Designed miniproteins, single chains, continued (5). Designs and how they scored, part 105

Each design is a single chain, and the fold is of that chain. pLDDT is the mean over its residues in the fold that is shown.

## One batch from the design tools (miniprotein)

Design m19875
Fold by ESMFold2-Fast:
Formats: sequence, structure tokens, C-alpha cells
Structure m19875 (fold): chain A 73 residues (1-73)
Amino acid sequence: MVDEKIKKGEEHFKKGLEAYRNGNIDEAIKHYKEAVKYYTEAAILAVDQRDSKKAKEALANLKEAKKKLEELE
């Protein structure tokens, strides 16, 4: 389900922020990559289901996760 994929993305995004806060850059990168993966899957699924609201939500979350990942790479 789209919501399950968004939730998994949020869990990894939070873990990435926690790792970054603790100075664990490699761990933060790993979690941000997982967040990108889940938000991408959520966005694709939402578009396929023609759920415009969930697609916008997933794409906004994806953009933020990609931004965090790019800041560390």
C-alpha cells in the first residue's frame, strides 16, 4: 500500500537524521538512500493508482530525502 511505503520511507528518513546527529555520516547516507527507495516506490504506486494527493505527498518526501542525500555526497 502507498501509505505503508511512505511510512517505511519516514522511518528510514528519521534514522538517517538520527545517524547524522550522532556524526555517523555513512549510516545517515545508507538510511537516506533507503528513504529515497521507499518514497520512489510510493510515488510510482500512487501515480499508478491515480491518487494525486498521495503522489504529491510521496514526491515531496522524495525531494526532501534526495536533498539530504546530496548534501552528504
Scores: mean pLDDT 85

Design m19876
Fold by ESMFold2-Fast:
Structure m19876 (fold): chain A 60 residues (1-60)
Amino acid sequence: KPELSDEELENLAKELGVSVSTVRKAVKMIRAGESQATIQRRLGLSRSQINKIKKKLELV
């Protein structure tokens, strides 16, 4: 089961200005222990966008 609901993923995607699929991939990569640099390279997310996702997952 996902850490975040579909509604939470949609709200986060809207806040970050990215697609829901991008947020889903970022959550999976964060959960897998991938570095912020790897997530930035693969998904085109900024450090601040990644930190917002991590905060939502209570990893910050």
Scores: mean pLDDT 76

Design m19877
Fold by ESMFold2-Fast:
Structure m19877 (fold): chain A 55 residues (1-55)
Amino acid sequence: SMMEEQKKNLEKAIEEAEKNKDLTLAKVALHEARKLGPEFEELIERAEKVIEKLK
């Protein structure tokens, strides 16, 4: 489904942000996940943790 594809793409973006220490990518992924709603709450949490780690 489109939602599964979006979830996979966001998960990959968050993983890349953590691996590359890319704070900008992590923030972009967080904003995109927040727009998609409560089904993406886990990804929102992961993105927030990456951002806090990179600060």
Scores: mean pLDDT 82

Design m19879
Fold by ESMFold2-Fast:
Structure m19879 (fold): chain A 86 residues (1-86)
Amino acid sequence: MKLTLTFKNLSVTQLIAYSLQAIGLELEGHNVTIKIDGDTLTITIENLSDETVEHYKKLAKELEEQGHDVTIKEDGDNTTITITYK
């Protein structure tokens, strides 16, 4: 499966933290594409298991419960999670 994570309205600390996590996934052998545009970070990860994608969906739902805007879109083997921090 392919997972696209888009984080919007990031603080500098959040941008650094999530960018380092994405680099960590790339170093672990995942096919990771990282794009930074101002306060927006987009991470695309290929060849993930269904269990790993469900784990990221759970983390996104926890952020939604904390009051952030979360959208999850599924299109076959592609899952897009967009998180806008408040």
Scores: mean pLDDT 82

Design m19880
Fold by ESMFold2-Fast:
Structure m19880 (fold): chain A 115 residues (1-115)
Amino acid sequence: AAAIEERIREAVRLAAEDGRRVLLVFHSAAPEARAEAEAAAAEARAAGADVVLVLEARDLPRLAAAAEALARGRDPAAIAEAQAAIHAVLRELAPGEYERALAAGHLGVLVVGAA
């Protein structure tokens, strides 16, 4: 958990302070969600993303609520719930830098639920 949180903080810092194009992809534990997340990551890298992290939501204890929402599938309400939880955690992990990276257009967040 700590190592994953450090990777997230560094990625957000690179977007906020170094102008790097960063994508954070959070997915459910379902194999198809991981495959879709990895495909989206490959597309983002091809489109010029400097840093792409593919993260299983359940690997982060702070994201337990997001992991539960994503496990329910791809219902728009469940995706919105997962996105809200992820945004809250990212603000906690990188206060100020997260908002600056988003405002600059350097940080994207994508979520992938179970099929």
Scores: mean pLDDT 85

Design m19881
Fold by ESMFold2-Fast:
Structure m19881 (fold): chain A 97 residues (1-97)
Amino acid sequence: MREKAEELRKLIIEISNNPNVPMEKIKKALELARELAEQGDAYGYIVELYMLQLLKAKGEKIDENEIEKIKEKLKELGFSDEEIENIIKSIEEEIKK
């Protein structure tokens, strides 16, 4: 797990610094984020949400039920509706850059 968390961190830095990031890197980050999320890591759910929104912005068809499921998991981990909304806003602003 520690190695996967470090790999995800490096991928997110690369993705955030590259406006033309390849689709395969986004999908790999999504896979690693899901593995972290399954272990109860809130950061995994936040990164999963970011990757799904980025894929949607690139024209990929995203299941809105998957996004809603992530929001529910964040609520279970102690996040408020306002905190989740602020996370989504931050992700949308990052994608617009």
Scores: mean pLDDT 80

Design m19882
Fold by ESMFold2-Fast:
Structure m19882 (fold): chain A 95 residues (1-95)
Amino acid sequence: SELLEKGKKYAKEGNYKKAIEYYQKALEEAEKNNDKLGIAESYYNLGLLYEKMGDYEKAAEYYEKAAEIYKELGDEEAAKYLFKKAEELREKAKE
């Protein structure tokens, strides 16, 4: 997705506002196209971004959303990894 790649570029540059904007646009495009993998990747990248910003509660929420879709797609390893990551971040958010 071109929108997802633009979001990644802005995230790398530290422009988190534009990164969120492009990740949300990528999510909307994937939802419109019923592209479950694109939806999962968009949620995953939002999770990474919020984690980088120190918003561990939002990061955990997005990782859980990505994990649920990966589970539906049969990617049990990705789902397990992301659910564990979300649990760890929720504990970190309590600090």
Scores: mean pLDDT 90

Design m19883
Fold by ESMFold2-Fast:
Formats: structure tokens, sequence, C-alpha cells
Structure m19883 (fold): chain A 76 residues (1-76)
């Protein structure tokens, strides 16, 4: 179930973000975005991809941040 996977990965992303682990948070938010997109929730997918992009920049991975930003633009 893509929606349940998206909700699980969103929750994981938030947990890592609260712990200050921005690299892991960015990865889980990106996976959440992919699964929200598969579930047809384009708005939530774009939101997750934007969070992944922001956190990837904080983690020092600008290439991943750009991929996530491009995905957010496609989903919205």
Amino acid sequence: DPLKKAEEYDRKGKKYEEEGNYAQAALWYHFAGVNYEKAGDKEKAAEMYRKASELARKAGTPEFAQVAEDKAKEAA
C-alpha cells in the first residue's frame, strides 16, 4: 500500500529531523514523496520532496537537494 508506506516514511523523516540527522531525514522524506506520488497525492508528494531538498542542503548534499527540488516541481 503506497499510502501506508508514505505515512511510515514521513514519520521516519520527521523523527530523524527532530534528532538533527538531516541526511537520514532527507532520504526518508524523499521515499515518502515517491510513495505519496504513487498513491496519487501530488500535493503531499511535492511537500515531502521540498522537505527532502531543504534537509539535503543542510546535510551538505546539494546534488540530492536538486533532484528532490526537481521532483517537487514535477509533482506539483
Scores: mean pLDDT 86

Design m19884
Fold by ESMFold2-Fast:
Structure m19884 (fold): chain A 84 residues (1-84)
Amino acid sequence: SSERARALRLAAEVIEEGARAVERGDREEAELLASLAYMMGAIFKIEGDEESAELIFEGAEAVERGDAEKARELAEKLREMAEE
């Protein structure tokens, strides 16, 4: 579970950094961070963690769409899951 918790915290950090890039208007950085989050979500899905994968994909989509508020909400939810 410690590995899962660490991976969830890392995904939350990537999505939160994506939200910050969106807030600064840095589209190139936001696209890169969204891509990283999509890759992390795919790894969770391959490992059978559908719940975490769905949240990470939603966070990546929020960053990609420029929705910083939604991205921060999903990052917070991922951090909460990591602390369980």
Scores: mean pLDDT 89

Design m19886
Fold by ESMFold2-Fast:
Structure m19886 (fold): chain A 75 residues (1-75)
Amino acid sequence: ALSEDEKEVIETVRRDTEQLLELAREGKLSAEELREAADLAAGLAEQARKAGKEEIAAVLEEAARRLREEAERLE
């Protein structure tokens, strides 16, 4: 079962991802900025997986994927 702290991290990652995607759709973030955010999310996912936090890693990997896809749409 997920701890309350782990649930809060997951909720924060999802919220931040949606906010970044919305800013990109409004033309307020560049493709490069979205790729940088995706790279950070991917790095955090690797760290979470090494720490045995598979559910957090999966959410971060999904965030990285969605941010990268939006970056490709902007180019």
Scores: mean pLDDT 85

Design m19888
Fold by ESMFold2-Fast:
Structure m19888 (fold): chain A 64 residues (1-64)
Amino acid sequence: SEQELLNKAIALVIRTVGAVLEGNRDEAERDVKQLEELYKQAKEQGIATPDLERLLELARRIVA
């Protein structure tokens, strides 16, 4: 469902923040890649929302 995907995306953003704060860049980059794959799958299923895209952009900025 859209709600389950959004919840999973939010959890990945929180994990990315935690990894960056711990200095674990490799873990942060893996979490961003998981979020990118989640967004790709959501787009292929026609259920990608602007909120999901914003969460992905936020995660990318945090790691950059």
Scores: mean pLDDT 84

Design m19889
Fold by ESMFold2-Fast:
Structure m19889 (fold): chain A 58 residues (1-58)
Amino acid sequence: SMEELRRKYAETLAALLAPLSPEEARALVDRLIAEAQGSSDPRAPLTVEILRLAAELL
C-alpha cells in the first residue's frame, strides 16, 4: 500500500540521519522540507509527508 511505502521511505531516511547529531538532523530535515515546498514537482506534498514522518522517528 502507499501507506506502507511512505513508512518504508521514512524509516530509510531516519536510518540515514541516525549518524548526525539531533541538531544537524533537524536542520537538514527542515531544509529538505523547505526545498520540497518550493518545488514544482507534483510529488512534493508526498515528499514533505515522508520527511515529517522521518523526523518523528529521530
Scores: mean pLDDT 81

Design m19890
Fold by ESMFold2-Fast:
Structure m19890 (fold): chain A 55 residues (1-55)
Amino acid sequence: MSELYQLAYDTLVSLGVPEEEARRLAHQLALENADRPLSEEEVLEEARRRAREAL
């Protein structure tokens, strides 16, 4: 599993996103990162943004 996927997933779950939804969002973010590499800070910021949309 990519480090960025794990970081995004853990962040989403810690913010209260259900596990299944968190896996889906983290996977989408990892696919986007494959096209344009994001920094760790950018991954955290984007994960928080997606968590707000999911909740």
Scores: mean pLDDT 77

Design m19892
Fold by ESMFold2-Fast:
Structure m19892 (fold): chain A 64 residues (1-64)
Amino acid sequence: MATPEQVARVEALLREHAGEALSTREIAEATGLSQSTVSDALKELYLRGRAVAAGPGLVEAAAP
């Protein structure tokens, strides 16, 4: 389960790469988190409307 701090780190990375689709692996490597933690964080961000699926295994920041 991802902590609020880990969720915030993933969200910050996606916002820094706004308009660019990132894989779970790329997010994990950039944030230093495990892929499982990134997957949990992305699930929370999807529920909050802060991230959207850009394709199979790809994620990008949701526009406000």
Scores: mean pLDDT 78

Design m19893
Fold by ESMFold2-Fast:
Structure m19893 (fold): chain A 58 residues (1-58)
Amino acid sequence: SEFDRAAYRLVLDPNDKEAIDLLLNDPRVSEEKRQRIKELIEKSKNPDPVELARLLAE
């Protein structure tokens, strides 16, 4: 799916703006989860890809 491809891209490159935009605009992502993803990305230029992948899989 488009979401799965965006999540995979973001795990490989956490600064991929297009992947971030696709994930944050997916209607299946709750506002709570969207906020958590945004905070993880915004707080670090090098977010842990394992933590990001776990958050996306929730």
Scores: mean pLDDT 71

Design m19894
Fold by ESMFold2-Fast:
Structure m19894 (fold): chain A 78 residues (1-78)
Amino acid sequence: SMEELKKKVEEEAEELLERGRELEREGERLLAEAKELKKDPSKAEEAKKLEEEALDKYMEGVKLYMEAVILRLELKKL
């Protein structure tokens, strides 16, 4: 039924949001680690690598968040 399909799509959107939040948290941890490494000039390249990894995590999280938003918008059409 349409109601069963709607429930499954809502569950899918929630899972995407949870994964997005997890990636955001990973990005935050990597940025915090990079900030500590930047206190040592000899660790500048290592810190930069963590910042790049953090950006990748944020970008992936944004993609999942957008997918969840699109799913929820489709549900609003009906």
Scores: mean pLDDT 87

Design m19895
Fold by ESMFold2-Fast:
Structure m19895 (fold): chain A 60 residues (1-60)
Amino acid sequence: MEKVEEVRKKVEEMLAEGKPFHIIMLFITAEIEDAIVNGDYETAEELRKMLEELRKRLRA
């Protein structure tokens, strides 16, 4: 399974469990760092988009 889909599923699970948004944001940030270290800049970009969508939800 592609890394972006794996991270998305985990984020959905954390949201369903009622995890605080800041914990979920930290998780996505760590995954972005891992993607960059592995040279997977496309995955890092998609994960950054996911992080921005989560930040929009914090404002609502």
Scores: mean pLDDT 79

Design m19896
Fold by ESMFold2-Fast:
Structure m19896 (fold): chain A 61 residues (1-61)
Amino acid sequence: MDEEYKEIMEILSEKLLKNIDKLTEDQLKAAIEGLKEMAEKYPVVKEIAEETIKKLEEKLK
């Protein structure tokens, strides 16, 4: 697995979740869409991306 992509995704996920309360509904939807695309293209980040998506979707509701 590509360790670099995993580390980058962990940092991005942490940053998104730390600022989740400050994101607008449109920003949350855009982040979810982007994470879904990343999970599809890079299997190594799929688990982290899916966990982050679930938290963002929970906040969106």
Scores: mean pLDDT 79

Design m19897
Fold by ESMFold2-Fast:
Structure m19897 (fold): chain A 100 residues (1-100)
Amino acid sequence: MPIDEAEVYLALGQIADAVGNFKAAAEMYEKAIELDPDNAEAWLNLGRAYLKMGEYEKAVEYFEKALKIDPNNKEAWQVLAEAYRKLGDFEKAEEYEKKA
């Protein structure tokens, strides 16, 4: 199969995440999403990059987009709950943890 350009950006973002460069990771995931906006994994990874940067409201927004594409993704529910815990919304965190 030919290499998908969106998959290349997703892979570059994952490499940046692995070395702790969350800002570079976010930029690569945003490029992946520009090419394939229905890629739930790219939205999920973008949210995690923002979660690691302390941008909890942005992380919530991106996790909600991932869940809109794939509502059965247990990991997306878990990291959404984590983001709400970081925001101090423990009731939403518990509610979303139950969906994981």
Scores: mean pLDDT 85

Design m19898
Fold by ESMFold2-Fast:
Formats: structure tokens, sequence, C-alpha cells
Structure m19898 (fold): chain A 65 residues (1-65)
């Protein structure tokens, strides 16, 4: 039940990320959305490695700003 809510939230943020990218959002704005996804993924048991990779992507995008 809680996992279903987390996956739904991840899907919503991923949709926002795609829409922002298509609208020409800045690297900093894209980085904020990747960090949002990373925080949600970190709540899923066994997905800490994926969360760490998403945080790294967010940091790399912010470094471009």
Amino acid sequence: EELEKIYKEINEVQKRLREAALAGATPAELGDLYEEIAKLVSKIPGKSGLADRLYSIAQALRDLA
C-alpha cells in the first residue's frame, strides 16, 4: 500500500521532469526534479543504490548551472 503511493509519486515527478525538459528548463531545475525522484526512491527498500545514482545526476546538473 505505501509502496504503491511512492511509485505513483515517482511517476508524477518523472512526468514533470519530461515536461520541464521539453519546455527548455535549466539544468538547475532538472537537477531539483532528479533530487525529488531520488528522495522518493530512497524510501523504497533495496533501492539505495538507484537513489545514490539519481542524487549524483542531480548534483552534476546543478554543477552545470
Scores: mean pLDDT 82

Design m19899
Fold by ESMFold2-Fast:
Structure m19899 (fold): chain A 98 residues (1-98)
Amino acid sequence: VEEAVAAALEAAELAVEAARLALRGDFEKAEEALKKAEEALEKAEKLGAPEEVLAAARAALEGARLAIEGAKAGDVAKAIGGLLRALGALLELRRIAG
């Protein structure tokens, strides 16, 4: 169970990093970080992380996707909104886990 929660936290942290990289215009590294976040989320699912933990990790990944889409489109509001959503989800997951 601890390994499953750790994998979900890693997914959320990588999602936040992907969003931050996208806002800096580093799209290659942002997409790489998002792929690693997706892999960490799959690991958390396979290890049986609680549904609440998986929901928070998925929210972080959705935030990262919005940040990457917004940054690529030049939509600053969408990019920042995506980052804030990813950060909020990570903070919620840390609250649930700790």
Scores: mean pLDDT 89

Design m19900
Fold by ESMFold2-Fast:
Structure m19900 (fold): chain A 107 residues (1-107)
Amino acid sequence: MEAFRRAVEELRREIVAADPRDRPAAEALAEFAESLSEEAKEAMAAAYEAGLSVEEALRRGLLAEIGLDPEATLNSPSVTLSDEQKAKARALYEELARRTEELRAEE
């Protein structure tokens, strides 16, 4: 999964380039991405290899992590999140926030 690692590195660089104070958030996001399922990582790698932006690659990986097919979901405007998918999305957000706080505490 070299494409996945490259996408994560590029995303970190873009976040830090936008605001250097967001370095802990960029590191937390990178660690969070590495903790995702193999399906999510494969979805990110495939999107990045297809020439999509790193933001779009991350979006597709997150859709896969919550149990949505990224290609089907993005091509189906009628798709809505179930309560279980909303709960997974919230859990992912809380995990990323937790990792960001831990990295900030290490400073």
Scores: mean pLDDT 71

Design m19901
Fold by ESMFold2-Fast:
Structure m19901 (fold): chain A 84 residues (1-84)
Amino acid sequence: MNLEQAKRVLRSIGLEEEAEKLEEVVDAIATKFNVDKESLYGKVTALIVGLKLGLTPEEIAERLDISVETAEEMIKLIKEVLGL
């Protein structure tokens, strides 16, 4: 999933502010974890959706096949960028 596709997914479910800040969120996560941002658009979109649905860090980690610690660090960056 690329940036444009991820933004369209978020907008289609009413998350327009999150869609506008998606690139900033992905850039922050890519910098912290030293990974290619193109690999993150799908995971970060799913993570934002999970947070809006009220999923716990543990539930998000299980769905994305990542560690709870990684999910918590990504969630922290998402909340900082989105002002949550």
Scores: mean pLDDT 82

Design m19902
Fold by ESMFold2-Fast:
Structure m19902 (fold): chain A 85 residues (1-85)
Amino acid sequence: GEELEELVKKAEEEIKEAEKLVEEAYKKTGSEKLKEEGEKLLEEAREKLEKFKTVPGGETKLKLYKEIEEILEKLKKLIEEELKK
């Protein structure tokens, strides 16, 4: 049993690190696109995490975790693209 609780903790830590990366990249680049789109992606990830905490069933939770990871990958690509400018 504690596997789903570990996924919550991991997702929370990944979102927290992503928030720091967006802030640092925005400070370095001044990119309004990074700030606006980055904040939207972070909000989507946080909403998925809250759903993960509340929904019953492992299959639905695993799907939500995958969606969080996909959002964080999009955010990582956005940061990388803005840092290249």
Scores: mean pLDDT 81

Design m19903
Fold by ESMFold2-Fast:
Structure m19903 (fold): chain A 106 residues (1-106)
Amino acid sequence: MVETVREINKLLEDATIENLEKAKELVEELKANWEKASEEERKEFRLEAEMQAGVFAVREAVLRVIGADEKEIRLEELRERVFRYLAEEDFEGALKEIEEMIKLLE
């Protein structure tokens, strides 16, 4: 579970359409296997997802302060939302935000 969250993070940081489609596949796998996870695995998953969301929130704030490109700011905002939804166990919400990242890159 935690390893999958970290792999999703790597794919979202190097946001290409191919990597984002892979991230969607990993989220679907997490959703499919969620009921089989122990409470400790779910807790560790939520903590990792919350930490990643916090990192992207800080990066977004920095990009806004330095006047970065609007598209780059929006990508960081969407990355934060993916991990916020994962931390809330809302896999459908996470998938929707990854889909918005794909649309932004088209």
Scores: mean pLDDT 87

Design m19904
Fold by ESMFold2-Fast:
Order: sequence, then structure tokens, then C-alpha cells
Structure m19904 (fold): chain A 81 residues (1-81)
Amino acid sequence: MEAEKLREKGEELAKEGKYEEAAEQYRKAGELYAAAGKNREAAKSYIKAADALFKAGKIEEGLKELGRAIRAIGLDFMGEP
């Protein structure tokens, strides 16, 4: 899966301390998971992007990624009864 490859690249970059680059890969993975209807995996990827951004000192950008994770979780419910 393309999303899985991006997630793995993000993990590799994070291990090297390249947190901003890692966050970008995680964010792209989240977008591809969301496009595939894998909203739970998308949310997890956005959370990893947020964590990497917080470690890079990018608090505002990290909060935006948390917002994406919340929306992705919300899409797991097809609507109210």
C-alpha cells in the first residue's frame, strides 16, 4: 500500500530526528488512508504527524493534524439515527 510505505518512511525519518519531514510523510499516509476509506488508520497517521510536529516545536501545525484525526474518526460513523 502507498499509505503504508509513507508511514514507514515517516518512522524512518523520526528515528533520524527529522521530525518535520516525518510529519509530512505521516500526513500524506493519513490522506491516502482517508481516500481509501480507512478512517481509523488515517486518524492514527494524523496523530503520529501531530506528535512529530510537537517534537519539532511546531505546535500550531500539530494541532491542525489532531483536528484531521478527529474528523477522520467522525467519518467512521455514517450519521445519526
Scores: mean pLDDT 80

Design m19905
Fold by ESMFold2-Fast:
Structure m19905 (fold): chain A 55 residues (1-55)
Amino acid sequence: MSLEEKKEKAAELYEIVKPYRNSKNPPEEVLKAERELLRLIAQDEEVNEFVLSLL
C-alpha cells in the first residue's frame, strides 16, 4: 500500500472511530477500525502526523 493510500485509509478509519471516542463500549465494527487505524499510524510516522492533523 502506498503512503497516499495509507493516509486515505487512515482518514476513512478515523471518520468511523471519531463519533465513538468517548464511548466505553463501541460496536465491534468501530473496534476493528480503531485497531486498523492504530496499526497504520504505528507503521508510518507521516501517517501518524496526518491523523494528528485531523484532530
Scores: mean pLDDT 79

Design m19906
Fold by ESMFold2-Fast:
Structure m19906 (fold): chain A 114 residues (1-114)
Amino acid sequence: SNREFALRVLDVLDEMRRRVGAVLERHKAPQEVADAVVAAFEAMYGAIQRARDDPSVSPRELHDTLLAVLRGLKAFIREAEAAGLISPEAAEALLAVVDEFAARLEALLAEAEA
């Protein structure tokens, strides 16, 4: 069901948040980077809440909304690295987590559409 998809996506996002938080802490990321990450997660949690509460929100619509936020976060991470706000190692670690979770969300969508 659409609600079951939203709940499975929530579990994946909770794991992503913990892993991203660990990378930010390990690399001592500046507050502006931490704030941008928090804003991205708040946007994704809001989208999941809407999908959970509104059965007209399809798995595809939720997935597309989350991927748009993740693409924005990847662009921000790359710009933060270019500006010298985070190290290349921190940027690589953050981008690897984002890419892994984007792939996991795509797999969940494929299961929901089967």
Scores: mean pLDDT 88

Design m19907
Fold by ESMFold2-Fast:
Structure m19907 (fold): chain A 80 residues (1-80)
Amino acid sequence: SKVEELKREAKRLVEEAKKEAEKLAEEGDKLEEEGEKNPEKREELLKEGAELKEKAQELLKEANEKAAELLAEAEKLAAE
């Protein structure tokens, strides 16, 4: 059914975004760790790490917003 299709797509979007966000956050953590080990590049690496973590948060926000739209459509169809 279209309801199940929308629910499946919403779940897929969130799951994919979580995996990408985890990857970005992990890369961000690695850059911060490298910054602590390399004083000469510390500020550059910490900034890059923070930017990756911010990108991860934005990715999750966008995916959750799209998922909410798909779930709202599924609810409307299910009510028919």
Scores: mean pLDDT 85

Design m19908
Fold by ESMFold2-Fast:
Structure m19908 (fold): chain A 75 residues (1-75)
Amino acid sequence: SPAEEALARLEELIAATTDPAARERLEAVLAVLRRHQASPEAIVAVLRSLAAEFEGRDPELAARLRALADELAAL
């Protein structure tokens, strides 16, 4: 499903994340999205929120989160 593909791509992004604190935050969000069976639209909204959260701390991670959200929104 589009939601399962979105979550798999977020999991891949998390695997590429080297900062332990960022990984823990993203893994916690991924678990919430999986638990609540989030819609593709909800996943996109959460990814945009995470990008804003990381903009000041990790601009590269924020850019990757925005890029993923934009790709998923186009589906």
Scores: mean pLDDT 87

Design m19909
Fold by ESMFold2-Fast:
Structure m19909 (fold): chain A 66 residues (1-66)
Amino acid sequence: SGTVVATGLDASGATAAALRAIGEGGEVKVDTGSPTKVTATGLDPEAAQSVAQIALDNGGTAKVEL
C-alpha cells in the first residue's frame, strides 16, 4: 500500500488531492496548519502516482512511499 504526503497546497489544491485519494479508495488526513499538509494512505502505485500528480499540478510538493 502506498502513502503520499503533499505539502505547499492552498485550500483548493488540498481538496483536489484529498478527493482524488478518496476516489482511489485511500484514506486521507488533512492537517490545516501552515503549510497545509495532506497525507493519503492505502493507495496502490497507480493511485499514489495520481494523487502525487494532482498535488504537483496544484503547485505543491509530494513525497511518495510505495
Scores: mean pLDDT 81

Design m19910
Fold by ESMFold2-Fast:
Structure m19910 (fold): chain A 83 residues (1-83)
Amino acid sequence: MAEELVKKAEEAEKEGKLREAAEAYLKAGELYEKEGKLEEAAEAYEKAGRLYYEIGTEEDRRKGLEAEVKAGLLLIKIGVDKL
């Protein structure tokens, strides 16, 4: 359940477990996207991207960029429908 993954990510953030939090947000975004909840998916991907960049390794920054791209594409899809 995507909401359970968001809760897990928030708990991991409180404990300073940035990678665990980022992975949980990324998985929540994937699950929200599968459920058609595009706005929630975009928010989860943005949070994952931010945390991956905070970790700052080459691999984590690459994952952060991938998450940001996914969020951006979802926001474009949502925004275009309003124009």
Scores: mean pLDDT 81

